# Designed miniproteins, single chains, continued (3), part 17

Each design is a single chain, and the fold is of that chain. pLDDT is the mean over its residues in the fold that is shown.

## One batch from the design tools (miniprotein)

Design m8558
Fold by ESMFold2-Fast:
Structure m8558 (fold): chain A 111 residues (1-111)
Amino acid sequence: MFRERVRRIARELVERGREITDEDLAELAEPAVELFRREAAVEETDEDVTEAELRLGADFKVEVTRLRGKEVTEAAKRAIAGALIVGEALALRRDPAYVGYRLGVTVTAAL
């Protein structure tokens, strides 16, 4: 259900100009963190802590880090959910920014 919800919101964003709502972010926050931690664990090297910056334009600059063993704030969970929706929307548009997004972006609570 989580991935279907993200894809539906992303499609509506691209095709209909739908806004991402606070309710959408709240519903997806916890599943987004779980999905992110799962994907990070599969690709993670045990010793290397990688920090990367995602830039999808001026309004979408995100500081990124691995969330392994770290506390994640509610704001960070919502940011991760929003980033996943935007990433899916960019993929649907075949946007080059999605390539950078796909290549190791995570969101940090370390603000």
Scores: mean pLDDT 53

Design m8559
Fold by ESMFold2-Fast:
Parts: C-alpha cells; sequence; structure tokens
Structure m8559 (fold): chain A 64 residues (1-64)
C-alpha cells in the first residue's frame, strides 16, 4: 500500500512521515510536480533527492 512508499521515503530522506503524507494529499488534490519539488527542496533535499521522493509519492498516489 501507499504507506510503505511513504515510510521508505521518510527513512531515506530524514523527512517526517507526516510531511510526506501532507505532500501526498496535495498531489491527490492536483498539485503540480514543480510545486512539490520546490517544497521538498525548501525542506533541505537536493535536486536528485527531491526528484526521487516525488517519484515515490507519485507511486504512492497510484496505490491510494
Amino acid sequence: GAEVYLRVASAETGLPLETLRELLERILAGESDEAVLQELKARGLSDREAEGTLAALRVAAQEA
């Protein structure tokens, strides 16, 4: 399920699980990839880490 992808992303990035759940809800509400990437980078992720995290969130969104 979606939660497995969120837990893995949290462990890999150090971001709180709650933050990743909020970003997933924003994606499900129709937020753009660019807006999500900007938020992830604002939270301290590199471009590569942000892109990887967005990919995981997109997979989680398909499972939800």
Scores: mean pLDDT 83

Design m8560
Fold by ESMFold2-Fast:
Structure m8560 (fold): chain A 100 residues (1-100)
Amino acid sequence: SLREEMERLLKENWPLIEEQVKEFVEYMLKLSEEERKKLLEEMIEAVRSDPRLTEEQKRLLVEFYERLYEAVLKKDIEEAIKIVEELARRALDLRVEEAE
């Protein structure tokens, strides 16, 4: 099924995604508080301005970016990875639902 194929692809690429999340957290922690807030604002605005996303997808992405930012502030790399995994799985579910 499409879901099984996409879940397999996600699993195969997961180690690379984990490394990217870790690098993102480490990068964010090198920034000042003002720079971190500016980057979060720019990421949220990019989501809100993307005509390819539905209103539900925009709401979901904004919520996950805010959760990811909190994980960065806590220096919790494991929580950041978990948040990204939850986002990836939820995005997969929404895409499968749209295919019906």
Scores: mean pLDDT 78

Design m8561
Fold by ESMFold2-Fast:
Structure m8561 (fold): chain A 74 residues (1-74)
Amino acid sequence: DKLKEELEKERKNVNLLSALFLEMIVYAEEPTPERLEAIKELLDQLRDDEKSMKMALEAARRYGFEEIVDYIES
């Protein structure tokens, strides 16, 4: 069922995007290499979802996370 597959994929992407935004909030408070790597791993999982990647890019630009912006645009 195509609709069921699309809903499952959207649910997974929403959960990953939520985790990404929480990690970005923590990274804003305490920027460490380990937190940056966690953010990159979440971005890699979302890379094929254009909508999630656009939202992640907008958030990274808003917070001034240049390394994250560069990673998304690379």
Scores: mean pLDDT 82

Design m8562
Fold by ESMFold2-Fast:
Structure m8562 (fold): chain A 63 residues (1-63)
Amino acid sequence: SEEERRKEIEALAIYLYDKYNGDVEKAVKAFEDHLRTNPNLHLSEEEKKELVEEVRKILEELA
C-alpha cells in the first residue's frame, strides 16, 4: 500500500515534469492549484502540504 502510494506519487511527478517541460516551480504551482480547486479531494491542509512537498522533492530530483 505505501509502496503503491509512492509509485503513484512518482508517476504523478513525472507527468507534471513532462507537462511543464522540467519547470519545477510551475509544476508545483499547478499541482497546488489543482489541490485547492478540486472539492472532491478529502485531504486535510497538513496532508496537502505533505503531498506537495513529496511531489516537489521528486521534481527537484528529476531536474
Scores: mean pLDDT 79

Design m8563
Fold by ESMFold2-Fast:
Structure m8563 (fold): chain A 81 residues (1-81)
Amino acid sequence: MKTEADREVMYKEIEGTLYLMQASIAELAGDEQLAQQYREQAIRELEEAVRLGEEAEKAGVASPSARENVRAARQALELLK
């Protein structure tokens, strides 16, 4: 069963991914300023997903699903560097 922590990590990872998609769309449209704004928001959401996942791990409530979502968020953050 998905815990509250599982849902929070999942939602933040999804939000970050959606902002990355919006950034790509803005970049293709030639709006570099909007693309940068969406990338900054994506970074914040993905960092929050990692933070929430790490807190859940320390509390002993992290599921395999939460760990996978944290891994995905970390991979996305590395690609944004």
Scores: mean pLDDT 81

Design m8564
Fold by ESMFold2-Fast:
Structure m8564 (fold): chain A 76 residues (1-76)
Amino acid sequence: SLLELAQLMAAELLKSQGDKAYEQGDYLKSGDLYYQAGLAVQNIDPELSSRYYLLSAEAYEKAGDLDKAKEARELA
């Protein structure tokens, strides 16, 4: 559907922004962006959503935000 395509595209853009934040050392922002990417596709592609939540958890761990990292891992 057009809605599913729009959500997949939004998630890909969020993931790309997360990658850029990660490369710049902004791990908290990277974690937030990957988390939002996971949310965008969780009801469309659960496997892709799980991968994004794992990226979010790893970014949050690097940021030192262990509570957010745990939340993201539990959603993966």
Scores: mean pLDDT 90

Design m8565
Fold by ESMFold2-Fast:
Structure m8565 (fold): chain A 91 residues (1-91)
Amino acid sequence: NLDEEREFLNKLVSEIQKKLENGEITPAEALRLLAEKLGLSEEQIENALRAFTEGDIEAFRELLKANGADPNMPIVAPPDYSMVLGLIASR
């Protein structure tokens, strides 16, 4: 159901955005929360966080592609919540 999927994604984005704006989580923690909510395995989450933290944009892009994300997602340095939104939008 596309409407239910869109509603779920919009709610998830809004919750994560509020937490980021309030300083409750970092962009890396937001990425982990999104990956977990999208049903990625703990191993996939840890690999994505490691690549993100190390600034390995190429490895991070490969992990997103492997998980069905858009490989053309705009990735900028320093990493910001746009990476998190890109992961959601690609799912």
Scores: mean pLDDT 56

Design m8566
Fold by ESMFold2-Fast:
Structure m8566 (fold): chain A 77 residues (1-77)
Amino acid sequence: SHMEELIEELVETLVLALEIATTEPTEEKRQQSIDRAIQWFLDQLRKNNLPVEPAIELLKTRLPEELREYVIERLEA
């Protein structure tokens, strides 16, 4: 469905943005870029009236282990 395709696309975009964020030269810039990517993703879900639960399930299998807990907790808040 269009909804499922859009969630998949947003999840793939978030994962890519997070991987790029981890390449920032300082811990401060890495954290800022990570938080910006998560906030963008939440805003996209809200704007498009998309459920967060299917996105969380996809992210559990696609996120780097080191970021998984942090990202999931922020999406559940």
Scores: mean pLDDT 87

Design m8567
Fold by ESMFold2-Fast:
Structure m8567 (fold): chain A 68 residues (1-68)
Amino acid sequence: SAKERQLRLKMFQLFEAVRDGSEQSVIDQLLKEIAELSGSDAKEVLRNLQITLESIRKIFGVELKPDS
């Protein structure tokens, strides 16, 4: 439960960073931290985040790098 709570917190931080127009490197770093926290579920978490970020990128005009 503690790990799941931390993961959700990091996901919210990522969303806020994109919304507020943070630098690409910050966004990519948060993605990696989320993957590390998720452990065995990293693939699913990253896939869902990439889909969400592509949507945000298209709406807000923010360029997001899959690998930085």
Scores: mean pLDDT 68

Design m8568
Fold by ESMFold2-Fast:
Structure m8568 (fold): chain A 74 residues (1-74)
Amino acid sequence: SELVDKALAEVERLGSRATEHLAKGDYAKAAEELLKAAEVLREAAEKSDPETSEVLLKAARILERQSERYRALA
């Protein structure tokens, strides 16, 4: 799916930004980038078939949990 492919590419870009912020010790900004990535996956899930939606929502929850952990360290 072109929509899913674009969403995954955007998640990869946001993940790279989160990694750059982590390298600088900026847990708050890293958490913000991961939360944005989770939102991209949730939006893609709303427009996907049920099987694809389930996979994307699971990935979004993983990113949201990582964001919460980094916010706790900020």
Scores: mean pLDDT 90

Design m8569
Fold by ESMFold2-Fast:
Structure m8569 (fold): chain A 69 residues (1-69)
Amino acid sequence: ADLTPVLEFLDPDRSGRLSDEAIAALEKAGITLPEEVRASGLLDETVLNLLREAYEKYGDEFVPRVLGA
């Protein structure tokens, strides 16, 4: 539920893909993406698990961190 704003920010076209801007936003928020994800640009289960772990770590601060607020 709480990841929905992050997912809409990362994949507004609902393509299941991460843009270079989305990847940069995640890395700036403190999420280390695997090289495979950076190379493929896929918003897959690996990325979803990283987002869940970051949300558990940062709580409600996670969404503002990703959005740059």
Scores: mean pLDDT 75

Design m8570
Fold by ESMFold2-Fast:
Structure m8570 (fold): chain A 105 residues (1-105)
Amino acid sequence: SMREELLKKLEEAAERARRLAREDPEGLVEEAREVARNTFSEEEYEELLREVREEIRRALPELPEEVIERVAILVVAAAGYEKQGKHIEAAFYIQLARELVREAL
């Protein structure tokens, strides 16, 4: 039952991410930036953002630079939520990142 409750919450978070990615992707990226900046020091934030951007560029060189930047911000925000033990919120931002990649390819 605990497993079923977690899976349901993860599915609901994924569905919410797919809907909101179509409604206000720019606003969600800005919210994610605030989450990341409030969780990490400025030095940690810039280093994580650089590392994630480089990994995305290596894996998906076809993505526009603007999309790479937005996806990196969402991934760093997800890492911030994971650091806080907020796995469902982290999953929401990872699904948002996935939707932005799908729309750009």
Scores: mean pLDDT 87

Design m8571
Fold by ESMFold2-Fast:
Structure m8571 (fold): chain A 79 residues (1-79)
Amino acid sequence: LSEEVIRELEERAREMVELLRELAARAAEMSPLERVQAQFLALAALVEGHLLEEGGRLETAREVREAAEELLRAIRAAE
């Protein structure tokens, strides 16, 4: 995994965390399709969090994983 990719993921991580938290707050208002799309986004974020952790960005990785897990919990609660 290239350092350039890790750096780009880290730069985008803040926007991703914000998006995941926004989606979590709106989970109860989501249609079934929106919930499926949000689940895929959360899973992608977990993968990106793992890559950040492997790249040594431990704090950023934790924030991304926590936001993704929060979104997954909110979606499950909305069902």
Scores: mean pLDDT 85

Design m8572
Fold by ESMFold2-Fast:
Structure m8572 (fold): chain A 68 residues (1-68)
Amino acid sequence: SAAQEALVAELKAEVDRIRAEGIASGDFDAMLARLGELAARARATLDPESFAELGRYIEEALNEAVAA
């Protein structure tokens, strides 16, 4: 739905901010904790397909943080 698409876009933007802060600080434990909290909120609000899309995005964000 359009509402789910908007929520996914908002959560992806939050993932981008968490990743950028994690890279800048080097505090990957804090980054992982924040991403875990975001994933828990997303699981409560998103349908399974939208949550799967966000999960793939989080995986990509983690791979980029490790590569930086």
Scores: mean pLDDT 83

Design m8573
Fold by ESMFold2-Fast:
Structure m8573 (fold): chain A 64 residues (1-64)
Amino acid sequence: MPVVEGKVAATPEGKEAAGKHLAYLTYTDPEKAKEIAEESEKRAKEDPEAELVPVKAEGLKYEV
């Protein structure tokens, strides 16, 4: 599921898609990418099924 839509990526395929989507946002809209990264970190910690990709605006890269 694309993390930008507030969905969860619990599968390897979903994580790949979410990572690519966040990478795109990181250089086109770094503020939004930062907000998504913060939310994904909270969700991954509180909800193991919501393993979203952590992305930082200053880091031009995504990690899945």
Scores: mean pLDDT 51

Design m8574
Fold by ESMFold2-Fast:
Structure m8574 (fold): chain A 77 residues (1-77)
Amino acid sequence: ALEELKAAAEAHAAALLAYLRETAPSLSAEERERMLAAMEATLAEAEALEAAGELHPELADIVRAAARELIAILREA
């Protein structure tokens, strides 16, 4: 169950990262700013849920890694 959830989360993250790498250069500054804010909020939420025991640490790690990479792509575009 956990391994299937991790695999699904990793697959979703990989697809989103690939999509964003292709689209980020064409985003407006306003669109990038909104997406950055959303990713930063997601990172904070994952951290809070892990601390509360509501998100498995291994799933939290996947979310944090994906969010940080998305933030990096958006900042470099």
Scores: mean pLDDT 81

Design m8575
Fold by ESMFold2-Fast:
Structure m8575 (fold): chain A 73 residues (1-73)
Amino acid sequence: DDFVERLRKALDAIEKTLEAEKEVIDNLTPEQKKVYERLKRLLEIGRKHVDDLDAFRQEAIRYIKEEKEKEKK
């Protein structure tokens, strides 16, 4: 679905941006490196939420199909 795919692409874009900045990050202070680690954890949480949303979407599609099958009786 458009929404879930767009959300995954947004997370991928953020991850790519963090990876592209890795050389800069390696030269940062320990405090700035902690910010990078927190951003990586937020991306992981975001991906889990996207997976949960996709599971919910699949459940909703299944429910709609089941309701339509009941009406075809």
Scores: mean pLDDT 74

Design m8576
Fold by ESMFold2-Fast:
Structure m8576 (fold): chain A 92 residues (1-92)
Amino acid sequence: MDEEAVRAAIRAAMEAYIASLPKSWQPVARKYLDELLKLESLEDFRRFAADVHETAKRMEKVAEKGENPFAAELMRLVAGITDAGVAAADAL
């Protein structure tokens, strides 16, 4: 498949997810999107998404201890963005 078309679909899905977030979160989410789009391959993106998912689970456990609850919320946001991108890539 055209890799440029895959990257465009991933971007569109992630931007749509960001647009559904509260306005206060949108700037940090867009900055994260720009960094994520620097990944050169779909394989690197999928691997990164899996790592984000595991990190989000770990941060939830940390938040349960009362440590860095904001970081847990941030990782959930990041996981949502990467999940939207993976779903778009899988649909192609």
Scores: mean pLDDT 73

Design m8577
Fold by ESMFold2-Fast:
Parts: sequence; C-alpha cells; structure tokens
Structure m8577 (fold): chain A 93 residues (1-93)
Amino acid sequence: SLEEKRKNIEKAVDAIEQGKVDEAAEYLSKALGIDPEAARKIAELWQKHLPELKERIKDVGKKSDKPLWKVFLEDVLEAFLLIEEAISRIEKR
C-alpha cells in the first residue's frame, strides 16, 4: 500500500541519518520496488551528502516536529515512487 511505502521511506531516511546504509537500502528497496544494489547506491549517495543537505536546509527556530532536511529527503524519495508508478502505467498501455 502507499501508506506502507511511505513508512518505509521514513525508516530509510532515519537509517541514512544514523549511517546505517544496509538498513536504509533494504527500506528503499521495499518502498520503491527497486533492485537492492541500486537502493544501496542511492542510500550511500544520500548518506555521503547528508552534511551539505543539513547545512543548506536548516530549521530556523525549531518550531517543526521534523527537521526540514528530513521532510525534503522524504519528499524526494516519494517523488521517485510516484515516477515508478507512472512508468509502470505507461508500460501496461
């Protein structure tokens, strides 16, 4: 379901923040339905660039329950899920 896929995206982002690349790759593979090797490369890329992402997307005033960089990353990953769904619909014609 879409709700289960979103939960797996949230778990993947939390794993990326913790440096748990293998765990993040497993959740990304489940959420996006992609190859485990591809999921691992995505997780490694985001983990590597996480410090720059946190610096560019700063939460000013700490009034949100979730940091803005986390919301951004979750939204980016959800966009990939929606793109895959769209491609699947086109391929079925």
Scores: mean pLDDT 74

Design m8578
Fold by ESMFold2-Fast:
Structure m8578 (fold): chain A 75 residues (1-75)
Amino acid sequence: MVGEEAVAARAPAVRAAVVPEEERRERVRAELLAVLDEVLARREELSPEEIRALEVRLALLREGRDSAEAIEARV
């Protein structure tokens, strides 16, 4: 049979259930900083439209409005 025990031994996603809310906030903050750094680094390579898309994403993440309206707009 296929060995799923190796997957179980490779640290399952169960730790996500243990992660406190503060760590989630910190992860969002770290992601915002990473995206901002990437935009600055790739400014010469990115087109104006791509920069706009990243700015919109940053604004949504910054204010935490990425959930309801963005999902509905995509549908």
Scores: mean pLDDT 57

Design m8579
Fold by ESMFold2-Fast:
Structure m8579 (fold): chain A 100 residues (1-100)
Amino acid sequence: SLEEKKEELILFLKRATEAVVKALKDAGRYELAEEFEKFSKELIEELKKSKSIEEMIEVLEKYKKKLEEIRSTFDKDSEVAKMLDSIIEEVKKIIEELKK
């Protein structure tokens, strides 16, 4: 159901955000970690209010874009960049599955 898909996506975004925030803090990027946490909380509230699969996809696309922007500020071989690439690929897969 739409509600079950929404609950799964909310849980995913919460877990992904916790992992990214921790990694950014571990890398000494405290201000970026705080900004990303705030951004992600706002997106989770948007997701809670979503009324369609299309609106849920829009939230995930915004999340993916923000992760890509953050990833671009790190060296490609860094542990943070590799973790962000992994999460970005997972978000892409979820978006593709929702479009079916």
Scores: mean pLDDT 89

Design m8580
Fold by ESMFold2-Fast:
Structure m8580 (fold): chain A 85 residues (1-85)
Amino acid sequence: TATFTVVFPDGSTGTLVVEKVNGKYVAKASGPRGEGEGVGENGNAAAGPALGKLLAGLEGYFTGEGIGGINEMVDGATVEVIAPE
């Protein structure tokens, strides 16, 4: 299990928890706009759908060092969500 801090384009923060269960990665995200879950073959594939549900009308995508941290299950890494122009 690895826990990440998520920074959204509006400056709010959330939490992402990723764990490996029965050969799959399960991501649970929580933040000011609600909660989301995702499942995938790696941490990033699971985290994308979970965080997408948290965005709730905010456009965004994952960036930076946090993506590597999710896939490698590096606890405490920060994931930044950048809004496109």
Scores: mean pLDDT 66

Design m8581
Fold by ESMFold2-Fast:
Structure m8581 (fold): chain A 100 residues (1-100)
Amino acid sequence: MLSREELLEKVEKLLEKVKEWSKKPLASDETREILEEAIKGLEEIIEMIKNGASREEILKKLREYARKLVEMATKSKDEEAKLFAIAVGSELKSLIDELE
């Protein structure tokens, strides 16, 4: 199981990665919205970890954002937006699996 320090480092690295994706020229506003939502979610999770939130609370929030990104992907008709939602969702699922 990941330590709190290892979890924080992994979430911070994922946030940096998603922020770098958002700096690239994006094809659509839908892709921008998905990346901004992912950044917001990751920043909230980092704040929760730093403020001493329980592993159960962190897992709940990771699952919430993973579900939200899947919903955004399924509702979007933009292929690039779907691809980025799936990419971020996959990274979140990996973190969930490492915490369980």
Scores: mean pLDDT 79

Design m8582
Fold by ESMFold2-Fast:
Structure m8582 (fold): chain A 98 residues (1-98)
Amino acid sequence: SELLEKAAKEPAVKKAVEEIEKKFGDKKVSELNAEERREVIEIVYKHLKDVLSDEQLRELQAKIANPEIDLSPEEQAKKVPEFVKDLVVKLLAEQKAK
């Protein structure tokens, strides 16, 4: 999708993913403890608060904070940077499609 490709190239998305990769690069979403999940949420908010809506940021927070409830087993098995990139790119592309 052209919208997905454009979303992936957003500087704020790239900065958020790069910081997450530096801190959690080899960890799966299922391997994060509560403190690490909170740190991922803080990184996302820091970089993406001006590009995502408050509702989209809330959705991201819920999925990262409660992966066993809101994520499939396949999503939980993803590495944290890949998971965050995929979710953010999808949300930003949905915003641009409206």
Scores: mean pLDDT 79

Design m8583
Fold by ESMFold2-Fast:
Structure m8583 (fold): chain A 83 residues (1-83)
Amino acid sequence: MDIEKILDKLLKQLEEAIKNGDYLAADTYIGMILLVAAVSRVNASEEEREKIGKIVREKVTEFLKNNELPEDLRAQLEELSKL
């Protein structure tokens, strides 16, 4: 499964929701991102989990750097930056 491609799509939809002030859609996309990260780790080997964690961490960190979020939504994504 191409987790990088899935994350890019979800982060793009999240960016658009934020730009449009649609924080209900933004919360939904954050939930989907958290679920994708969790599911990808469940079936992965220890080495694959580290690789997945790096991809998730790098993309989420870059997104948070370039986008302003409400504090509660930002906190949810910051948990992924700790992977």
Scores: mean pLDDT 80

Design m8584
Fold by ESMFold2-Fast:
Structure m8584 (fold): chain A 61 residues (1-61)
Amino acid sequence: SDADTLARYKAFFRELAEQEGLSEEEIERILKAMDDAYARTGDVSAAVTAAIEEYERIRQR
């Protein structure tokens, strides 16, 4: 299901962020952005885009 696909992408982005040394707060921001995008659109690709945008925003700070 799309929900199962979303859960797998959330696990992937958590793993990536942990390996990059992001804080738990920063990881939670990425995952929240994914959940919020999916809630608005019903689209896993929108959730993935939101994760990438939030990740890039965090890394630029």
Scores: mean pLDDT 86

Design m8585
Fold by ESMFold2-Fast:
Structure m8585 (fold): chain A 62 residues (1-62)
Amino acid sequence: MVEEYVGEGKNALEAMQQAIEGLAKGAKKLTIKGPLSEEQVKSIEEGGKKFGAEVTVEQTAP
């Protein structure tokens, strides 16, 4: 189990893949950076809540 996972994607797909990887590793804190839509940010936050992770999403320009 990882206490903190930080992932960055060059595009939305990569950022979403980093979020899934962090949650799969059981991270307690998840920080994801990427050009994510509001819906994608909400999906990551909901996923974090279900797995008991504290989620921070930093939206970047594409």
Scores: mean pLDDT 79

Design m8586
Fold by ESMFold2-Fast:
Structure m8586 (fold): chain A 77 residues (1-77)
Amino acid sequence: AFDPALAARYEPARRALVEGDVAAMAEVARAVMREAGMPEAEIAAVAARIRASDPEEAYALLRELEEELEAREAARA
């Protein structure tokens, strides 16, 4: 299963979606990607894409990231 501590970081993104705060969603994604050990260049690129997106699109990107990290964790089993 995905790390519950990492999953908890996505909770603020749900509130940010209601408020339309794509910058907050980008910060959540950045923190999660760092904890997962992704390279800083990849983190910066994903965070920039989220910041450039509509709030609903930004949230969808964050959800896709969560699913990708979960799949990577499962593949290491």
Scores: mean pLDDT 70

Design m8587
Fold by ESMFold2-Fast:
Structure m8587 (fold): chain A 93 residues (1-93)
Amino acid sequence: DARILLGVGEALLEAKYYEEAVELFEEAIRLLGEEDLRGLGRAKLNLGKALHELGKYEEAIRYYEEALKLFEKAGDEEGVKRARENLEKTKKA
């Protein structure tokens, strides 16, 4: 279940297990259908966060940009805000 992978990945991210969080978010993206715009946005936003913590800023930026696009398409104003905030933070790193 992609939602379980997202939840576990977010818990790993909070616990600073960044490499393991990346693997779970990548698997969640693979399992989520293209129609689940909010789920894909959430997965890509969190993958970007984990990549930022690993110093992979260029990769993090790409995932934040994709998450932003997905949240905009979904009409998810909170997701858009979170994606923009993380994108700006990473661009300054």
Scores: mean pLDDT 89

Design m8588
Fold by ESMFold2-Fast:
Structure m8588 (fold): chain A 68 residues (1-68)
Amino acid sequence: KEEVEKELEETREKLKELLENNPDDSVGRAKLVLEGRLKVASLVEKTDADLDREEAIKLYQEELKRLE
């Protein structure tokens, strides 16, 4: 749960840095978001709590919409 929020924040910060330094690198941005998603999925599987799993997925979905 906390690890998922940390990963979302890291992805968000990296996306902001990429936008500032390479605004035309849409492929790089897409890869960054995908990497963040894969890390979150791994963390959710490791946690094994149904409630935490639902919350992690919801938080990631909301952040992905904002990063787009």
Scores: mean pLDDT 64

Design m8589
Fold by ESMFold2-Fast:
Structure m8589 (fold): chain A 73 residues (1-73)
Amino acid sequence: MAKASGTLPTVVPAGTTILVRDVETGELVGTTTADANGAFTVTGLPKAGTYLALALDSNGYVVDVVEVTAVAE
């Protein structure tokens, strides 16, 4: 398994939902939440490599996206 960490450039409330997608397939591979500083970590990813982390607001709209690199654990 692999993990990725990132920080959202947009200021968001703690507990903001983060969806993690594989950049090659677009498959949803993980979900997590952002902390009060916009930082997040997602574990249990199927492989090391590049993923997209999508931040959703309280209405379910994508407000930010960051590219993250997962490393093997």
Scores: mean pLDDT 77

Design m8590
Fold by ESMFold2-Fast:
Structure m8590 (fold): chain A 79 residues (1-79)
Amino acid sequence: MIRELAEEVGRLSGDEEAARKAAEEAEEALAAASEEERPILRAMLEALLKGHVYKLKGDTEKAAALYAEAKRLGDEYAA
């Protein structure tokens, strides 16, 4: 999912190299995360990438909701 979402961001933004690098860094972060951290980190990254996809497609409301969800997940993880 994360790689597929990053590829879509790359296609929509026209910067496939930056999207590929971001996906690689995300996969490395997930691999380095503990079993407890990994589900929350994955959910946060998926929400961020989906938000970027919707923003690039012009759906600002869905993008805002997804960014808010990513922030909520990050705040829960930090607690």
Scores: mean pLDDT 80

Design m8591
Fold by ESMFold2-Fast:
Structure m8591 (fold): chain A 87 residues (1-87)
Amino acid sequence: SRLDELQEELTRFLREALERGLSVDEIAEELLRKVEELKERYPDVPMGTLYWLALVAIGEAVEAGLLSREEARALARKVGDALEKML
């Protein structure tokens, strides 16, 4: 489904950003740009849905050992704060 494809794309995007050795702040900026890009490509998908898929991607990165729980909390907070301002 489209949601499965969006989830895979966000999970892959975050993994690739983490593999580049970016800081949490840089990853937050990159992830927000990616969410905005996806909203432009799929205007019918609610922003809340894209936010939730981004949180799932962050959780998967923790389970894969690519991101600490502390870094994941910081990243989720930064992404959530920015997306809240877009609603």
Scores: mean pLDDT 83

Design m8592
Fold by ESMFold2-Fast:
Structure m8592 (fold): chain A 83 residues (1-83)
Amino acid sequence: MEKVEEAKKYIEKTNEYIKKLQEYADSGKVPDLAKAAVKRLNELVSEAQKALEEGDYDTALELAKRAYEIGENSLKKIEEFLK
């Protein structure tokens, strides 16, 4: 139960990062980097949700955490580039 809730929180945070990265992609400032990040994060979120449906909560949490870390790092790189 706790792992499911934790995985869902990481997915929610990752979706917020996807939204911000999509705004950068749409702005045209760093379109290739932002588009690549959005694609990868959507793939990981999809895989995490599939694992939750299958009852594989350990895999779901691992994938959700990985997506969160990639999202955070991608956003940091883009923000540093735009400084």
Scores: mean pLDDT 83

